# Ledger of designs, part 56: designed miniproteins, single chains, continued (2)

Each design is a single chain, and the fold is of that chain. pLDDT is the mean over its residues in the fold that is shown.

## One batch from the design tools (miniprotein)

Design m5919
Fold by ESMFold2-Fast:
Structure m5919 (fold): chain A 68 residues (1-68)
Amino acid sequence: EEEKKVLEEARKAVQDGIKSGNADEGVRRAADLLLEAGLVDPETAEWIREKTPEQVLQILDNRLKKLE
């Protein structure tokens, strides 16, 4: 599934950001990936960029579970 792969890539970007001490960069990368894939609109991407890394991981995990 295309959507699942993008969500997993976005989740990895947030996790890699947390591990490297660049959590905000990870969140930004995740929002950019979702926007580029057409999974979110620009307004939603901006909304995601304002969230904590933990909140973004929760959003991504919730979307992944809905694909089960």
Scores: mean pLDDT 82

Design m5920
Fold by ESMFold2-Fast:
Structure m5920 (fold): chain A 63 residues (1-63)
Amino acid sequence: SEKEERREEAIRIAELKAKAEAEKVGELISVEVEQVGETTLRATAKTSKGTLELEFTLPEELA
């Protein structure tokens, strides 16, 4: 569905942003994106120099 496609796109964008921020810190080891709230995604990026946690708002109003 369009809503599912938009959610998948938001997750992909969050993953890309988390990877970009992680590359500024160190070598990227892994990235994981999870939905932690009704409109909130959390991306956890592990690097050679530490772990970053970033939060993003889901664009559900456009669903």
Scores: mean pLDDT 77

Design m5921
Fold by ESMFold2-Fast:
Structure m5921 (fold): chain A 104 residues (1-104)
Amino acid sequence: MTKEEYKRLIEAALKAGSPAVRFIVDLLLEKGEITKKQLIDEAVKRGISKEVAENTIEALVKAGYIEESVDPETGEVILKLTEEGKKLYERLKPARDAALARPP
């Protein structure tokens, strides 16, 4: 998949309320940064499989919504939302609010 295809996949998943994408983005917004190991462990505790969590993180990185860095002292992979990832979340808030305000 191209970067644009990953972006469309992630946007569609967030709009559909995907538990994995939503959980990962929400936790990164709360923490600011987190190790990949800690994020996967927290996802598994929430009932998201390790494989789904790993694949979701990879898709978010390839879409440019998450940046990966390596701590030179520990060798741990650290994850952080990019400005593009933060802007994606803000763009989707009005759609959620509008959907919740609509009569059934």
Scores: mean pLDDT 76

Design m5922
Fold by ESMFold2-Fast:
Structure m5922 (fold): chain A 104 residues (1-104)
Amino acid sequence: SLQAERDALIAELEEIKSFLEDVKNRFKKLGYPYVEEIEKLIKRVDELINLARSDSEEDFQRAKAELPKIKDEAAKYWLKVQIDETVEKDFENNKKKAEEILKK
C-alpha cells in the first residue's frame, strides 16, 4: 500500500517533468519568456522525485504535500502557450486537456 502510493507519486512527478520539458521546448520555439522559470520548476520536480524515492516517511509526505503546487504551476505554463490569437477560441479545450494530463 505505502510502496504503491510512493510508486504512484513518482510516476506522476515523472509525467509532470516530461510535460514541463515539452512546454519548455515549445516556449523556446515560440520565443516566449519563462524558459528559465520552467527549468527551475523541472529541477524542483527532480528534487521531489528524490524525496519520494527515499526511505524516509517524512520526505515522502513532504513530496506528496508539494505535488498540488507543482501541478498548479505546470498548468499555468501550459495555459500561457495557449493564449495567442490563433488558439484563443480553443482556450477552454486546451485548459481541460492540461488539467486532465496533470490531474492523474
Scores: mean pLDDT 78

Design m5923
Fold by ESMFold2-Fast:
Structure m5923 (fold): chain A 80 residues (1-80)
Amino acid sequence: DILEEAQKLLSKLTDEQREILVDTVLKLDLSDENRIKALLVLAKGVLNKNLDQLKKGLKNLPLSDDQRSLLLNAYEQVLK
């Protein structure tokens, strides 16, 4: 269950990190399935601290360039 995997990974983040990622994804015009997939990719990227893997994960999702930029910005904010 992709939702359970996303929730499990998000639970390993701080409250502030989780809020930034969730709020950013909810602002995007995406299906619920693609929002869950985006959260999973972002949570994995934050936990692994691997920007290249994050970028590859986002490229595999049906995201616009603007949506991808917003998600990358959220990732950068979480790492500060």
Scores: mean pLDDT 84

Design m5924
Fold by ESMFold2-Fast:
Structure m5924 (fold): chain A 88 residues (1-88)
Amino acid sequence: SPALEAIKAEGLKRIDEIVEKFKKQAEGLSDEQIKELANKARKEIGKVVKEMRDKALEAGVPESEANKLAQELYKYGIDKINKIVEEK
């Protein structure tokens, strides 16, 4: 649906902004500081995912599709954060 596609695009953009901010802030930090910063980034991603799911439900998207969107957005963001942490 057009509404679902727009919400997904918003979610991806907001997650990309969180990931890029994390990547920049992680430069020159210790491993322990990077892990703490990554935990904060994962929490911010979780908040965005919840907001996008709620927005999809309010727009009349079926619960199954809203749940799938939430799962896809969460995996997208968390995988990116984990990859950055693993490369440090």
Scores: mean pLDDT 89

Design m5925
Fold by ESMFold2-Fast:
Structure m5925 (fold): chain A 129 residues (1-129)
Amino acid sequence: GTTVIENQTIENTTITAATAALVIKNSTFINSTITSATGAITLEDSYLENSTITSGTGALTLKDSILENSTITSATGAVTLENSVLVDSTITSGGTLTLKNSGLANSTVTASKLILENTVLLPGTVLTE
């Protein structure tokens, strides 16, 4: 199944989607955790502050989104960022990480395979394969 969260402000909350796909649109997450074991996670037009996203094997996609002081961890699933901005944030991917039309400032990125397309790296950003 698919769980959809739209037009919400979520603070100090943990969301766990074990196997279901999770789609988040036009939402704000503050001091919150999103966890999925095998389901895909998609964030569109959303803002995350002091928040964590953990994905096991499902794909993780961020579109038109901003992450500040936040962490993304994916064990084996592909991670894709499109038209997105990361500030003071960390991404760790065991699979392929794709950064497309995105900007990173003071952020750390570690991935088994890294693909960058039209992406701007500002001071303090570290990339490791």
Scores: mean pLDDT 85

Design m5926
Fold by ESMFold2-Fast:
Structure m5926 (fold): chain A 99 residues (1-99)
Amino acid sequence: SVANKYVGKTFEYDGSPEEGARKAAEEAARQTFKDLGIDSEIESVEAKRLLAKTETDSLFAVRVRFKDGHEAIGFLGVEGNKVTVLGLIVLDPEGNILS
């Protein structure tokens, strides 16, 4: 899967862990769609904290919606000032998983 190349990738972030998770998911989604030849603008990014050990050690699910109806769902681990992409699922407008 094209999305799998971003799994394990780590980014440094500033601000809140939620903001770091959003930005990492946004970047991973944009690059994955670019690799698939899909050019669309992001409509919304929603982050949900699934697990928090501390303020700076958390697990997030992030949903990235694109204006053309494509979506990405990312799972992001935050530890200290770093965020890691743990998983990424990419969906077409009909809800099919893109390989």
Scores: mean pLDDT 81

Design m5927
Fold by ESMFold2-Fast:
Structure m5927 (fold): chain A 64 residues (1-64)
Amino acid sequence: SETVERLKEAFRRLGLPPPAAGQEDDAIAMADDLNVAGTIRFGRPLVPGGLGRDPAAFAEAALA
């Protein structure tokens, strides 16, 4: 999925550990993991207010 590849790009660009292999088939779970890891790493949410269940929009906002 293009969305999954964009989320992996966000992990890489932000210097966060890559998602576990099993998470690659669930873009929503991967976006949630990215937001959690980013919040822990940076002390703030990657996307203020979150983007609900839209992992594609979340990936683009996190990379902006």
Scores: mean pLDDT 68

Design m5928
Fold by ESMFold2-Fast:
Structure m5928 (fold): chain A 76 residues (1-76)
Amino acid sequence: MDTEVEIALYEIGAAVAKLAGDKESAGDWYEKMARVAEQAGRLDEAARFYELAAESYKDVNPEKAQELRRKAEELR
């Protein structure tokens, strides 16, 4: 399924970014996973991924982190 393949590829991207200590890139990958899950109607997974993205951004982009937390709350 396209959604599962896309999420799996982005999850690899997030893992690589975390190993490199790149919090901004890790957040970007989680945000991409969240958008794919949201478009597929998988709102619970999308909320979880938005929270992971927000956590990754909290020190490097606090404004974006707050926006993503709000998005997660709106979904569930």
Scores: mean pLDDT 80

Design m5929
Fold by ESMFold2-Fast:
Structure m5929 (fold): chain A 76 residues (1-76)
Amino acid sequence: VEEDFKEFLETLEKEEPELSPSAREHARILLEAYAETDSIEEFIERAQLKLLEERYKKVKDEEEYEKALKEIEELR
């Protein structure tokens, strides 16, 4: 059930609080795909599409993220 899946991810985060942001993002993408679908087959297809889209989107987001960090350092 959706609650059990979410609880599993939350438990994983509690046991590994030092888990990287990338791993957390992947877990969240999977959770969103699970919540948006009603069947295992749809979940697999949705998850693959979301992960693929996120990988390409991250290329640009990564540049923006690094740029923001540089601006913060300049303020110091």
Scores: mean pLDDT 62

Design m5930
Fold by ESMFold2-Fast:
Structure m5930 (fold): chain A 71 residues (1-71)
Amino acid sequence: LEEKAKELEERYKQLRARFAANPDDLRVWAELVRTLKELIEVYKQLGDEEKAKRYQNELDEVAKRLEEIQL
């Protein structure tokens, strides 16, 4: 689980940078959302509620941004 969390965290950082560069790239957005959901689940299983909550907040922000773009 710890190794999976680190791998997902690295993917998250790369995807977040790509999403910031091209916020209309729906493929990057979808991968970012998926990675955040997996990070939340992994950190919940590890008992790291602080990190799980942090990534849940990031997921909420990413989801709101897409809703703004779709209008």
Scores: mean pLDDT 77

Design m5931
Fold by ESMFold2-Fast:
Structure m5931 (fold): chain A 81 residues (1-81)
Amino acid sequence: DKAKEILLAMYDVLTSTPEEREKAIDKLAEILGLDEETKEKMLKDPDVIREVMNEKAEELLKELGEEEFRKIATEVKKEIE
C-alpha cells in the first residue's frame, strides 16, 4: 500500500535522531519522487520538511478521505509501536 509506505516514511522522519535524519529524508524523497534540490532543502531547513509533509498529507487526505487516511495512520502506528 503506497499510502501506508508514505506515512511510515513520514513517521521515520518525524521520530529520527539528527544522525538518522539524512537517511529518513532520503527514503521519504525516494518514495515521493522528489528531486535532489528539494531533498537538499529538506536536509538544511526543518520548515521545508514540514511544508513537504503537510502538502503530501493533504494530498493523501483528499485522495483517500478522512476515514481511510485515519485507518492507514492507525496501522502505521501499530507497526511502529
Scores: mean pLDDT 78

Design m5932
Fold by ESMFold2-Fast:
Structure m5932 (fold): chain A 68 residues (1-68)
Amino acid sequence: MPTLEELEQEIKRLLLEAIERYGADSPVVLRIRALMQEYAEKAKTASEEEQRRLAEEVLAEIRRIMAE
C-alpha cells in the first residue's frame, strides 16, 4: 500500500506531467491545481489515515481528468 508521502509525490508528478503536456495555464492544469488546493485545506484538520484516503481520491480524479 502506498504511504501518504508516496501518494502526495505521485500527485505532484502528475501535476508536472500535465503542465508539460497541456501548459501551466491550461484548463486541465487549473482543474488539477484546484483539486490539490481543496485537498490541502481538508488535510489540515484530518488524521493521517483520512489524509491518505483524501490523497487517493485526489489522485484517482487527476488520473480521470488526464485520461480525457
Scores: mean pLDDT 81

Design m5933
Fold by ESMFold2-Fast:
Structure m5933 (fold): chain A 79 residues (1-79)
Amino acid sequence: SAERLERIREAVEITRKKFPRETLKTEEQKKAFQEYLNSALIAAGLPPLPEEVAEKLVELYLEGASSEELAREALRLLE
C-alpha cells in the first residue's frame, strides 16, 4: 500500500542519514545499517526485513539507489 511504502521510505531515509554510503566499507558496518533500518521499521510499527532483503537494500544503496527506490524494492521482495 502507499502508506506502507511511505513508512518504509521514511525508515530508509533516517537510516541513510545515520549511515552515509562512504561509511559502509566493511561487513560489520553494512550489518549495522541493516540492524538500524530494522529498528527504525519496528519503531514505525512495521515488521523487520528478512536478512536477504536487508542485504540487497545495502547493495542497492551502495549502487546509488534513492530512499524511494529502496522502499519500493523492499515492498517488491516482501510480496
Scores: mean pLDDT 86

Design m5934
Fold by ESMFold2-Fast:
Structure m5934 (fold): chain A 72 residues (1-72)
Amino acid sequence: MEEARQRFLEALREALKRNGLEDRLDEVLDQSFQEQLGDKLREGSLSPLEQKMLEVILETLPLAHELFLEEL
């Protein structure tokens, strides 16, 4: 559980760092921020920064499945 979470966080941090968004890790992990991104995506009102953060989240999604399996 903790190992899978740590691995996911490291992969997410690395992906954010590659895109110059390392300081945004806390925002990306915030559930309310994720919900806001989803709402903006539905409305087509994503900023370029928000679009990039969403792309990073989607890129790391396969690793997030490991966390889902641990919770089931």
Scores: mean pLDDT 67

Design m5935
Fold by ESMFold2-Fast:
Structure m5935 (fold): chain A 93 residues (1-93)
Amino acid sequence: AAIVESGPASVAAGGTLTLTATGIPADAILGLWQVPRDGGPAVLRGVTVGGNTITLSGLTVADTGTYYAAVVDPEDATAPLARGAGLDVTVYA
């Protein structure tokens, strides 16, 4: 089954973004990566164990980008085992 991200397409600056992933195995580590709007490498923004949501707070316009959920390899957190297609999120002032 595919990993599917869900959450808001836009968030106010200073606000909170909660992203939910489905298709993650119950015992897997869920990671959330951001691909910045200006391009550049994906940045790991958060992880959770035994859950399917990750929350980011104190957002700024620079946090705009494509967010994707992935299964984190516990032996190598820099190389995800499987990832979703991503969700575009705009942070507005």
Scores: mean pLDDT 78

Design m5936
Fold by ESMFold2-Fast:
Structure m5936 (fold): chain A 103 residues (1-103)
Amino acid sequence: MAKIEVKSFKGIAVATVTGDGTPEAGKRAAELALEAVGPADTINVYAYKDGRLVGMDTYRGPGSPESGEEAAKKAIEKAGVEPDTIVVTAINEKAESEDPMAV
């Protein structure tokens, strides 16, 4: 059974799905990371097998669950093996800075 864990820090959320190495796991992780961080400008996906990084892909632009799924698909294709863990990082660079128009 897949285990899902989410961590968030000032404008960065990391969602980890353990026990599921599918593009759908990447979509689910991206959805949860985006829920935690809000709008994101970058989605990074890392595919692991037996504790080793086997594939990675980065999406730049407005983050969505679908962008996480596509990045996961590319990371898995690069891996050449079926991963057991998908890690998705959603980054909102605006959360690290005060909006000058909001002061």
Scores: mean pLDDT 79

Design m5937
Fold by ESMFold2-Fast:
Structure m5937 (fold): chain A 88 residues (1-88)
Amino acid sequence: PTIPSHWSDSQQQMYRDLYTRLSNGQTTFSAGLGGTSVMLLARAAHDLGVTSITVTTRSGRTGDVVQRAVDIARQQYPDVTINLVVLD
């Protein structure tokens, strides 16, 4: 897949890592992702044709950020089913 040249080196590396993990069969990703990571994960799943992924998060501030990113990712990549699981 084509990686956008306007992405930072860290965003490009994160996309490559997530793409590799998805291509190796990983479909569940932890609360440490943050908003940018959720969008890069959804894009990597879309690029690979992975139709279902699970994102786990914690309640509170981090969970609110992740929830908003998941909502945007669902709109941008409707071919990817994103299951959001809140853990305490």
Scores: mean pLDDT 79

Design m5938
Fold by ESMFold2-Fast:
Structure m5938 (fold): chain A 73 residues (1-73)
Amino acid sequence: MKMDTLEMVESSEEEKKEALDDLLSSGDPELIKMAKESQSKNPKYVIVTVLGNGKKIGYAIVKKEDFENFVPV
């Protein structure tokens, strides 16, 4: 009984640029807006790399406060 373990880690500068290019090419105006806001000096959103059982399955845009709450003691 293996369950998919999902992890979110903050994307590196290089990964963020690649993810931004893909997101800007998606044609979804809401995703594009969030992606651009993640690059501001005080971003409310962060681009995270989503891992399933240690392998990269994609990128996500999450609120910074939600990401911080996912990092327990």
Scores: mean pLDDT 67

Design m5939
Fold by ESMFold2-Fast:
Structure m5939 (fold): chain A 86 residues (1-86)
Amino acid sequence: EKYERYAEVYKELAELVKNNELTDESIDRLAEKFTEDEPESVREAVRNILRALKKELTPENRDEAAKIFEEQAEAYRKVLEKKKKL
């Protein structure tokens, strides 16, 4: 369940980063989805991390960053599938 949510969040984050659509609104939505069952303090921490990411993104590193998030999403999906099959 939690890993499935993480896979979806990282996939969405990768798309937003790749398309240069990482806005304050999308950051708030991703943080809420990522920390759905976590305390508000964790949600605020995730929002701050995503805002820091937005500030560090450049035209030169954006595609590489998106690829990293796509790989992270796939990693969570594979772990979840492996656990369900075992």
Scores: mean pLDDT 78

Design m5940
Fold by ESMFold2-Fast:
Structure m5940 (fold): chain A 82 residues (1-82)
Amino acid sequence: MEVRTFEFSTSVESVRVTVEVKDGKIVRVLSLEVEVLDPSAEPELTAAQVEEVIAHLARLLAEGVPAEEAYAAARALLEALR
């Protein structure tokens, strides 16, 4: 069974999601980690917006969208929410 890590980053924050994947679909979320890259800057994204991007990625992968395409779509959503 394949374990994949996806990262979304702004200039000030990095969000890392580790998931268990079978045949391109997310079957389990293993961990969610948020790292502050610049603690002196204001966050560009709210926690709710970060969760929305992760949920969108999970939905696309569960629907059978290829991981690379799902990741690109999640990144586009991240850019739209900033």
Scores: mean pLDDT 65

Design m5941
Fold by ESMFold2-Fast:
Structure m5941 (fold): chain A 80 residues (1-80)
Amino acid sequence: SAAEAAAALVAEFERLAAELEAGEISFDEFLRRLIEAVRAVAPQLTPEQRASVAVRLEGLRASSEDEAIRAEIEELIAAL
């Protein structure tokens, strides 16, 4: 369901954020894994949930210095 997909995405985000805070992954690796997680669940999300995800992704894109990651995030937002 959309609710289960959204809950899974939130849980994955929290897991990745904890790994980032612990220094276990880089910010760029965090972003790459988050992009993969969003792509996996996006078809199951409601339009309102996709809009919420897009807003958060835009904030993360602005914080990245990697042009390839920024481009992937922009493409993902356009597809949501």
Scores: mean pLDDT 86

Design m5942
Fold by ESMFold2-Fast:
Structure m5942 (fold): chain A 67 residues (1-67)
Amino acid sequence: SRLEQAARLALSYGNGRASKRQLIAAAQFLGISTEDVYRALEELGLRTPLSFAQAVRVLELAAELSK
């Protein structure tokens, strides 16, 4: 999926883990705001750097929060 591709792109620059900057860049490819990414991180109780599975979960929730 496009969301999984965005998450993989985030991880390709972070030695297999997504930093906050890379996660935000991936979210921008999906039209997701930085605010919604931070809200998703808070709601899931996750902190960067993230695994692939965690990055996908954050981006999915952030997309949902973006309406």
Scores: mean pLDDT 78

Design m5943
Fold by ESMFold2-Fast:
Structure m5943 (fold): chain A 106 residues (1-106)
Amino acid sequence: SADDATLAAIEAAVDEQLAAMRTLARRWPEMSPAERAQAAAQIAAILDTLRLVIELLVAQGHVERAKALARKVIETAEELLELTEDEAVRAGLEELRRWAEEVVAA
C-alpha cells in the first residue's frame, strides 16, 4: 500500500542516518580537530532528526514502527558509545538512548 511504501522509505532513511553515524565514529581517530568538530555537529543533527522522525511516527499512530526504530537507535547508540571518547558526542548519544528507551517502554 502507499502507507506501507511511505513507512518503508522512512525506515530506510533512518537506517541510512544510523549508518552515517557509524561511518563518522569509525573515521573519528583519523580526523583532524576541525573534521571532528564538523563530524560532531553532523552527529548532533542526525540525533535531532532521528528523534523528530520517531516523534512524528508516534503522533501519526505508527507506535509499533516507532518502537522498532527506537530499538535500532538504542542499539546504534550503544555501539557508538563504545567507539567514541568525545564528551559532547557521548552526552548526545546517552540522552537519545534514554529517550528512545522511554519510547520503547510506552
Scores: mean pLDDT 87

Design m5944
Fold by ESMFold2-Fast:
Structure m5944 (fold): chain A 79 residues (1-79)
Amino acid sequence: SAKEEELKARIRQVVADLAQRLLGMSPAQAQALADALVNGEPLSAEQQAWLASVPRERLDAFFREARRRVLAIYQEIEA
């Protein structure tokens, strides 16, 4: 549905922004990660290797902030 596509697009933007800011990814790398995560696709070997190289504190911050923003988007769209 149109609402589902809007939700996915907003989540992709949030994940891509956070991946650039917290994981040091380029825009292209961040977009590819966001697409994989939103579509429930397996991460590539390159993506897995990149995430394994990220300091734990940055990776934890990424997942905490992503969960927080995704929850806010979900509540906003369902309101």
Scores: mean pLDDT 85

Design m5945
Fold by ESMFold2-Fast:
Structure m5945 (fold): chain A 67 residues (1-67)
Amino acid sequence: MTDKTIEVKTEPGETLLFRDEKGNVINMAAPGATVVAKMRKGDTVYLYRLVERNGETVEELVEKFEL
């Protein structure tokens, strides 16, 4: 099959988001929720963690998914 769903559970106090290869936000989830991204064969998606430091939100790359 060509389609795959990636599911990631967030840790307490973190927010996660998926971006596509073009940098568009696919989905995001609040602390304790699950974030999902639907992929097709040949797609690349990037998982980022949103970290708040000194009142500012910073995106940290967690993982790259390739199908």
Scores: mean pLDDT 76

Design m5946
Fold by ESMFold2-Fast:
Structure m5946 (fold): chain A 89 residues (1-89)
Amino acid sequence: MIESLSVASPKNQQLTAAIYAEVLEMVIKRGNETEENKEMLRTLLKLSTEEALAEAKEIVEKLKKENPNMSFTDFINELVAIAVDIHVK
């Protein structure tokens, strides 16, 4: 697991962190606003760049537009799958 993080390019690591930040913001906004989640979000934002955050938002908006009937759980799972795919490249 730690070794696979070291193999990913810095850009892919930053984009993965940005997508996870978007996921965590959605979880917090739906009422799961814990100090642990807030601390994790802050850490993910520090690992990402403004460019990566903008790209992550575009990914989220595109996925939502193409899949308007997707459940919240399925939507989060799909975003995590996208982040994992980016991370392993």
Scores: mean pLDDT 77

Design m5947
Fold by ESMFold2-Fast:
Structure m5947 (fold): chain A 85 residues (1-85)
Amino acid sequence: SEEEKKAIELLRKAAEAFRSGTQQQVDEAFELMEEALQLAKNPEIKKAIVEGFKKASEHYQRGDYAGAAEALEEAIKKVEEIVKS
Protein backbone atom coordinates (compact mmCIF):
# COMPACT_ATOMS: atom_id res chain seq x y z
CA SER A 1 0.00 0.00 0.00
CA GLU A 2 0.97 3.69 -0.19
CA GLU A 3 1.16 3.83 3.62
CA GLU A 4 3.57 0.86 3.66
CA LYS A 5 5.79 2.53 1.02
CA LYS A 6 5.88 5.72 3.11
CA ALA A 7 6.77 3.73 6.23
CA ILE A 8 9.72 2.12 4.37
CA GLU A 9 10.88 5.56 3.14
CA LEU A 10 10.75 6.98 6.69
CA LEU A 11 12.77 4.02 8.03
CA ARG A 12 15.41 4.56 5.31
CA LYS A 13 15.70 8.23 6.29
CA ALA A 14 16.06 7.20 9.95
CA ALA A 15 18.88 4.77 9.06
CA GLU A 16 20.68 7.53 7.11
CA ALA A 17 20.28 9.88 10.10
CA PHE A 18 21.93 7.32 12.43
CA ARG A 19 24.82 6.89 9.96
CA SER A 20 25.37 10.69 9.97
CA GLY A 21 26.04 10.45 13.72
CA THR A 22 25.01 13.95 14.82
CA GLN A 23 22.71 14.29 17.86
CA GLN A 24 20.19 16.43 15.92
CA GLN A 25 19.95 13.80 13.14
CA VAL A 26 19.64 10.98 15.70
CA ASP A 27 16.75 12.85 17.38
CA GLU A 28 15.11 13.17 13.93
CA ALA A 29 15.69 9.43 13.35
CA PHE A 30 13.61 8.53 16.43
CA GLU A 31 10.80 10.84 15.24
CA LEU A 32 10.86 9.21 11.76
CA MET A 33 10.75 5.75 13.37
CA GLU A 34 7.63 6.72 15.36
CA GLU A 35 5.93 8.03 12.19
CA ALA A 36 6.74 4.79 10.34
CA LEU A 37 5.24 2.71 13.15
CA GLN A 38 2.02 4.79 13.12
CA LEU A 39 1.61 4.31 9.34
CA ALA A 40 2.04 0.51 9.55
CA LYS A 41 -1.29 -1.32 10.03
CA ASN A 42 -0.18 -4.88 9.18
CA PRO A 43 0.67 -6.69 12.48
CA GLU A 44 3.71 -8.49 10.99
CA ILE A 45 5.10 -5.20 9.65
CA LYS A 46 4.51 -3.52 13.04
CA LYS A 47 6.34 -6.37 14.79
CA ALA A 48 9.33 -6.11 12.42
CA ILE A 49 9.52 -2.34 12.98
CA VAL A 50 9.25 -2.67 16.80
CA GLU A 51 12.01 -5.32 16.85
CA GLY A 52 14.17 -3.06 14.67
CA PHE A 53 13.55 -0.14 17.07
CA LYS A 54 14.65 -2.19 20.09
CA LYS A 55 17.83 -3.35 18.37
CA ALA A 56 18.64 0.15 17.04
CA SER A 57 18.03 1.68 20.50
CA GLU A 58 20.38 -0.88 22.13
CA HIS A 59 23.15 -0.01 19.64
CA TYR A 60 22.54 3.73 20.10
CA GLN A 61 22.78 3.45 23.92
CA ARG A 62 26.25 1.90 23.39
CA GLY A 63 27.27 4.77 21.08
CA ASP A 64 27.16 2.42 18.06
CA TYR A 65 25.46 4.61 15.45
CA ALA A 66 26.52 2.34 12.57
CA GLY A 67 24.99 -0.67 14.37
CA ALA A 68 21.77 1.30 14.94
CA ALA A 69 21.57 2.07 11.20
CA GLU A 70 22.23 -1.60 10.33
CA ALA A 71 19.44 -2.72 12.70
CA LEU A 72 16.97 -0.44 10.89
CA GLU A 73 18.24 -1.62 7.48
CA GLU A 74 17.54 -5.24 8.55
CA ALA A 75 14.05 -4.20 9.69
CA ILE A 76 13.48 -2.54 6.28
CA LYS A 77 14.44 -5.80 4.50
CA LYS A 78 11.94 -7.75 6.62
CA VAL A 79 9.19 -5.19 5.93
CA GLU A 80 9.90 -5.27 2.17
CA GLU A 81 9.66 -9.10 2.19
CA ILE A 82 6.27 -8.92 3.96
CA VAL A 83 4.98 -6.30 1.46
CA LYS A 84 6.05 -8.32 -1.62
CA SER A 85 3.18 -10.51 -2.79
Scores: mean pLDDT 82

Design m5948
Fold by ESMFold2-Fast:
Structure m5948 (fold): chain A 56 residues (1-56)
Amino acid sequence: MPGEFLGNLPIGSRVKVNGVEGLLQGINADTREAKVEVDGKVLYFPLSEAEIELLE
């Protein structure tokens, strides 16, 4: 079933956001942004604007 990760993503997993791979560090529930570590840098991606793919 699709669409399970918008509310509860497994922290520490590898994800791809807008074509960029990284480690999921968390989700900001207030702003609905994913906190992802990419190449040693922490970046924030708005969930409304970004497609997040869990890479397992």
Scores: mean pLDDT 69

Design m5949
Fold by ESMFold2-Fast:
Structure m5949 (fold): chain A 50 residues (1-50)
Amino acid sequence: ASEKVPSNTPAPEGYYAVYIGNDNQFQGVDGFVPSSITYANVAYKELRKE
């Protein structure tokens, strides 16, 4: 799913967050998100490599 959240919003356990804002895309892992973005669209992706 995707939603607009503060940059300090952690990803759910076992997922990573992809933040999209003004053509900037960031990835957070282990419930960590970049603090350089105040708000952005976020998509949570499962931490698995198939």
Scores: mean pLDDT 50

Design m5950
Fold by ESMFold2-Fast:
Structure m5950 (fold): chain A 68 residues (1-68)
Amino acid sequence: SLEDILKKLQEVAKEIQEKYPKVTITVSLDADGTIVIRIDIDDDMPQEDYDKALLELQQRVGEILAEA
């Protein structure tokens, strides 16, 4: 269900933020039922850490959507 997908995405966002403290990920549902994932990074975040966080997020999101 959409609710289960949203919950799993929020869990992934929490895990990535705990691992990469300079990344803020917001997972929300808009009025049209579209899941929105917003990524905000600190201006002093190392590029290597951002690349790792983004790759991990993309992989985990892909896994969740493939099971949907």
Scores: mean pLDDT 81

Design m5951
Fold by ESMFold2-Fast:
Structure m5951 (fold): chain A 79 residues (1-79)
Amino acid sequence: HMTREELQALVDRYVAEIRAATTPEQFDEVAERALKEADEILKKGEKESPGSYSLAKMFYDAVKGLVERARAELEARLA
């Protein structure tokens, strides 16, 4: 299954993609893909072991928090 290093690389990629998004449409595309990927990882982890689930849950929560913060910042900029 995915390693901690692979999950960290995904978070770093999502951060870069979110920072590169200059429009709400670009942001929504990145956010939808990130949350979909994180949800799929969480569902797979739940089926494997408590350890896999714990790691996947931490990753999911990190991605969700990243998306929520970035969305709030975008909404504040757009007025």
Scores: mean pLDDT 80

Design m5952
Fold by ESMFold2-Fast:
Structure m5952 (fold): chain A 94 residues (1-94)
Amino acid sequence: LIDEARKDAESTAEGALEVGKRFPKVREYAEKAAEYLRKAAKDPKNAPKYLEEGAKLLVEGAKIAGDEGNREGLSRLIGLTISAIGSLTLYELS
């Protein structure tokens, strides 16, 4: 479970960085989220806290994308938020 949660957090971080690269207006939120997701992957003891912070930043980015009419960015950020919550659940169940 921990190894799966770690890989999921790493993959979600990569996805967040890709979204930030493509959509400058959400870049700050996406990059900060990726930092928290990577911290979660490296530190299982504090992973739940880092995943919560990452998910919050992804939601904030999603709101910005929605307000800008950026449907692709909104869809990607919602998907990444769901992935972060999934990783959080795996760590909490471990």
Scores: mean pLDDT 84

Design m5953
Fold by ESMFold2-Fast:
Structure m5953 (fold): chain A 81 residues (1-81)
Amino acid sequence: MTPLQGARAGLEQAKELVKRGKEAYEQGDLGLALNYYQLAIDYARNAKIQAYLLGDEELQKEAEEVLKEAEENLEKVKKEM
């Protein structure tokens, strides 16, 4: 697996984790939603760092958008706890 393939795979995992977090939140499981959003933040941060090191500006911007979405959803969950 190339570093670029790894960064893209990590970003796809971050997107999937945000989706799972939203599903948990809709079901009223705030603790599960919190855990999924925290994992999504970790994967998105790693993908952003890898994209930056690879010079892939589009991947870096996409990773930043996923990171921001995960952070905003995490804060929303924390306000309801």
Scores: mean pLDDT 86

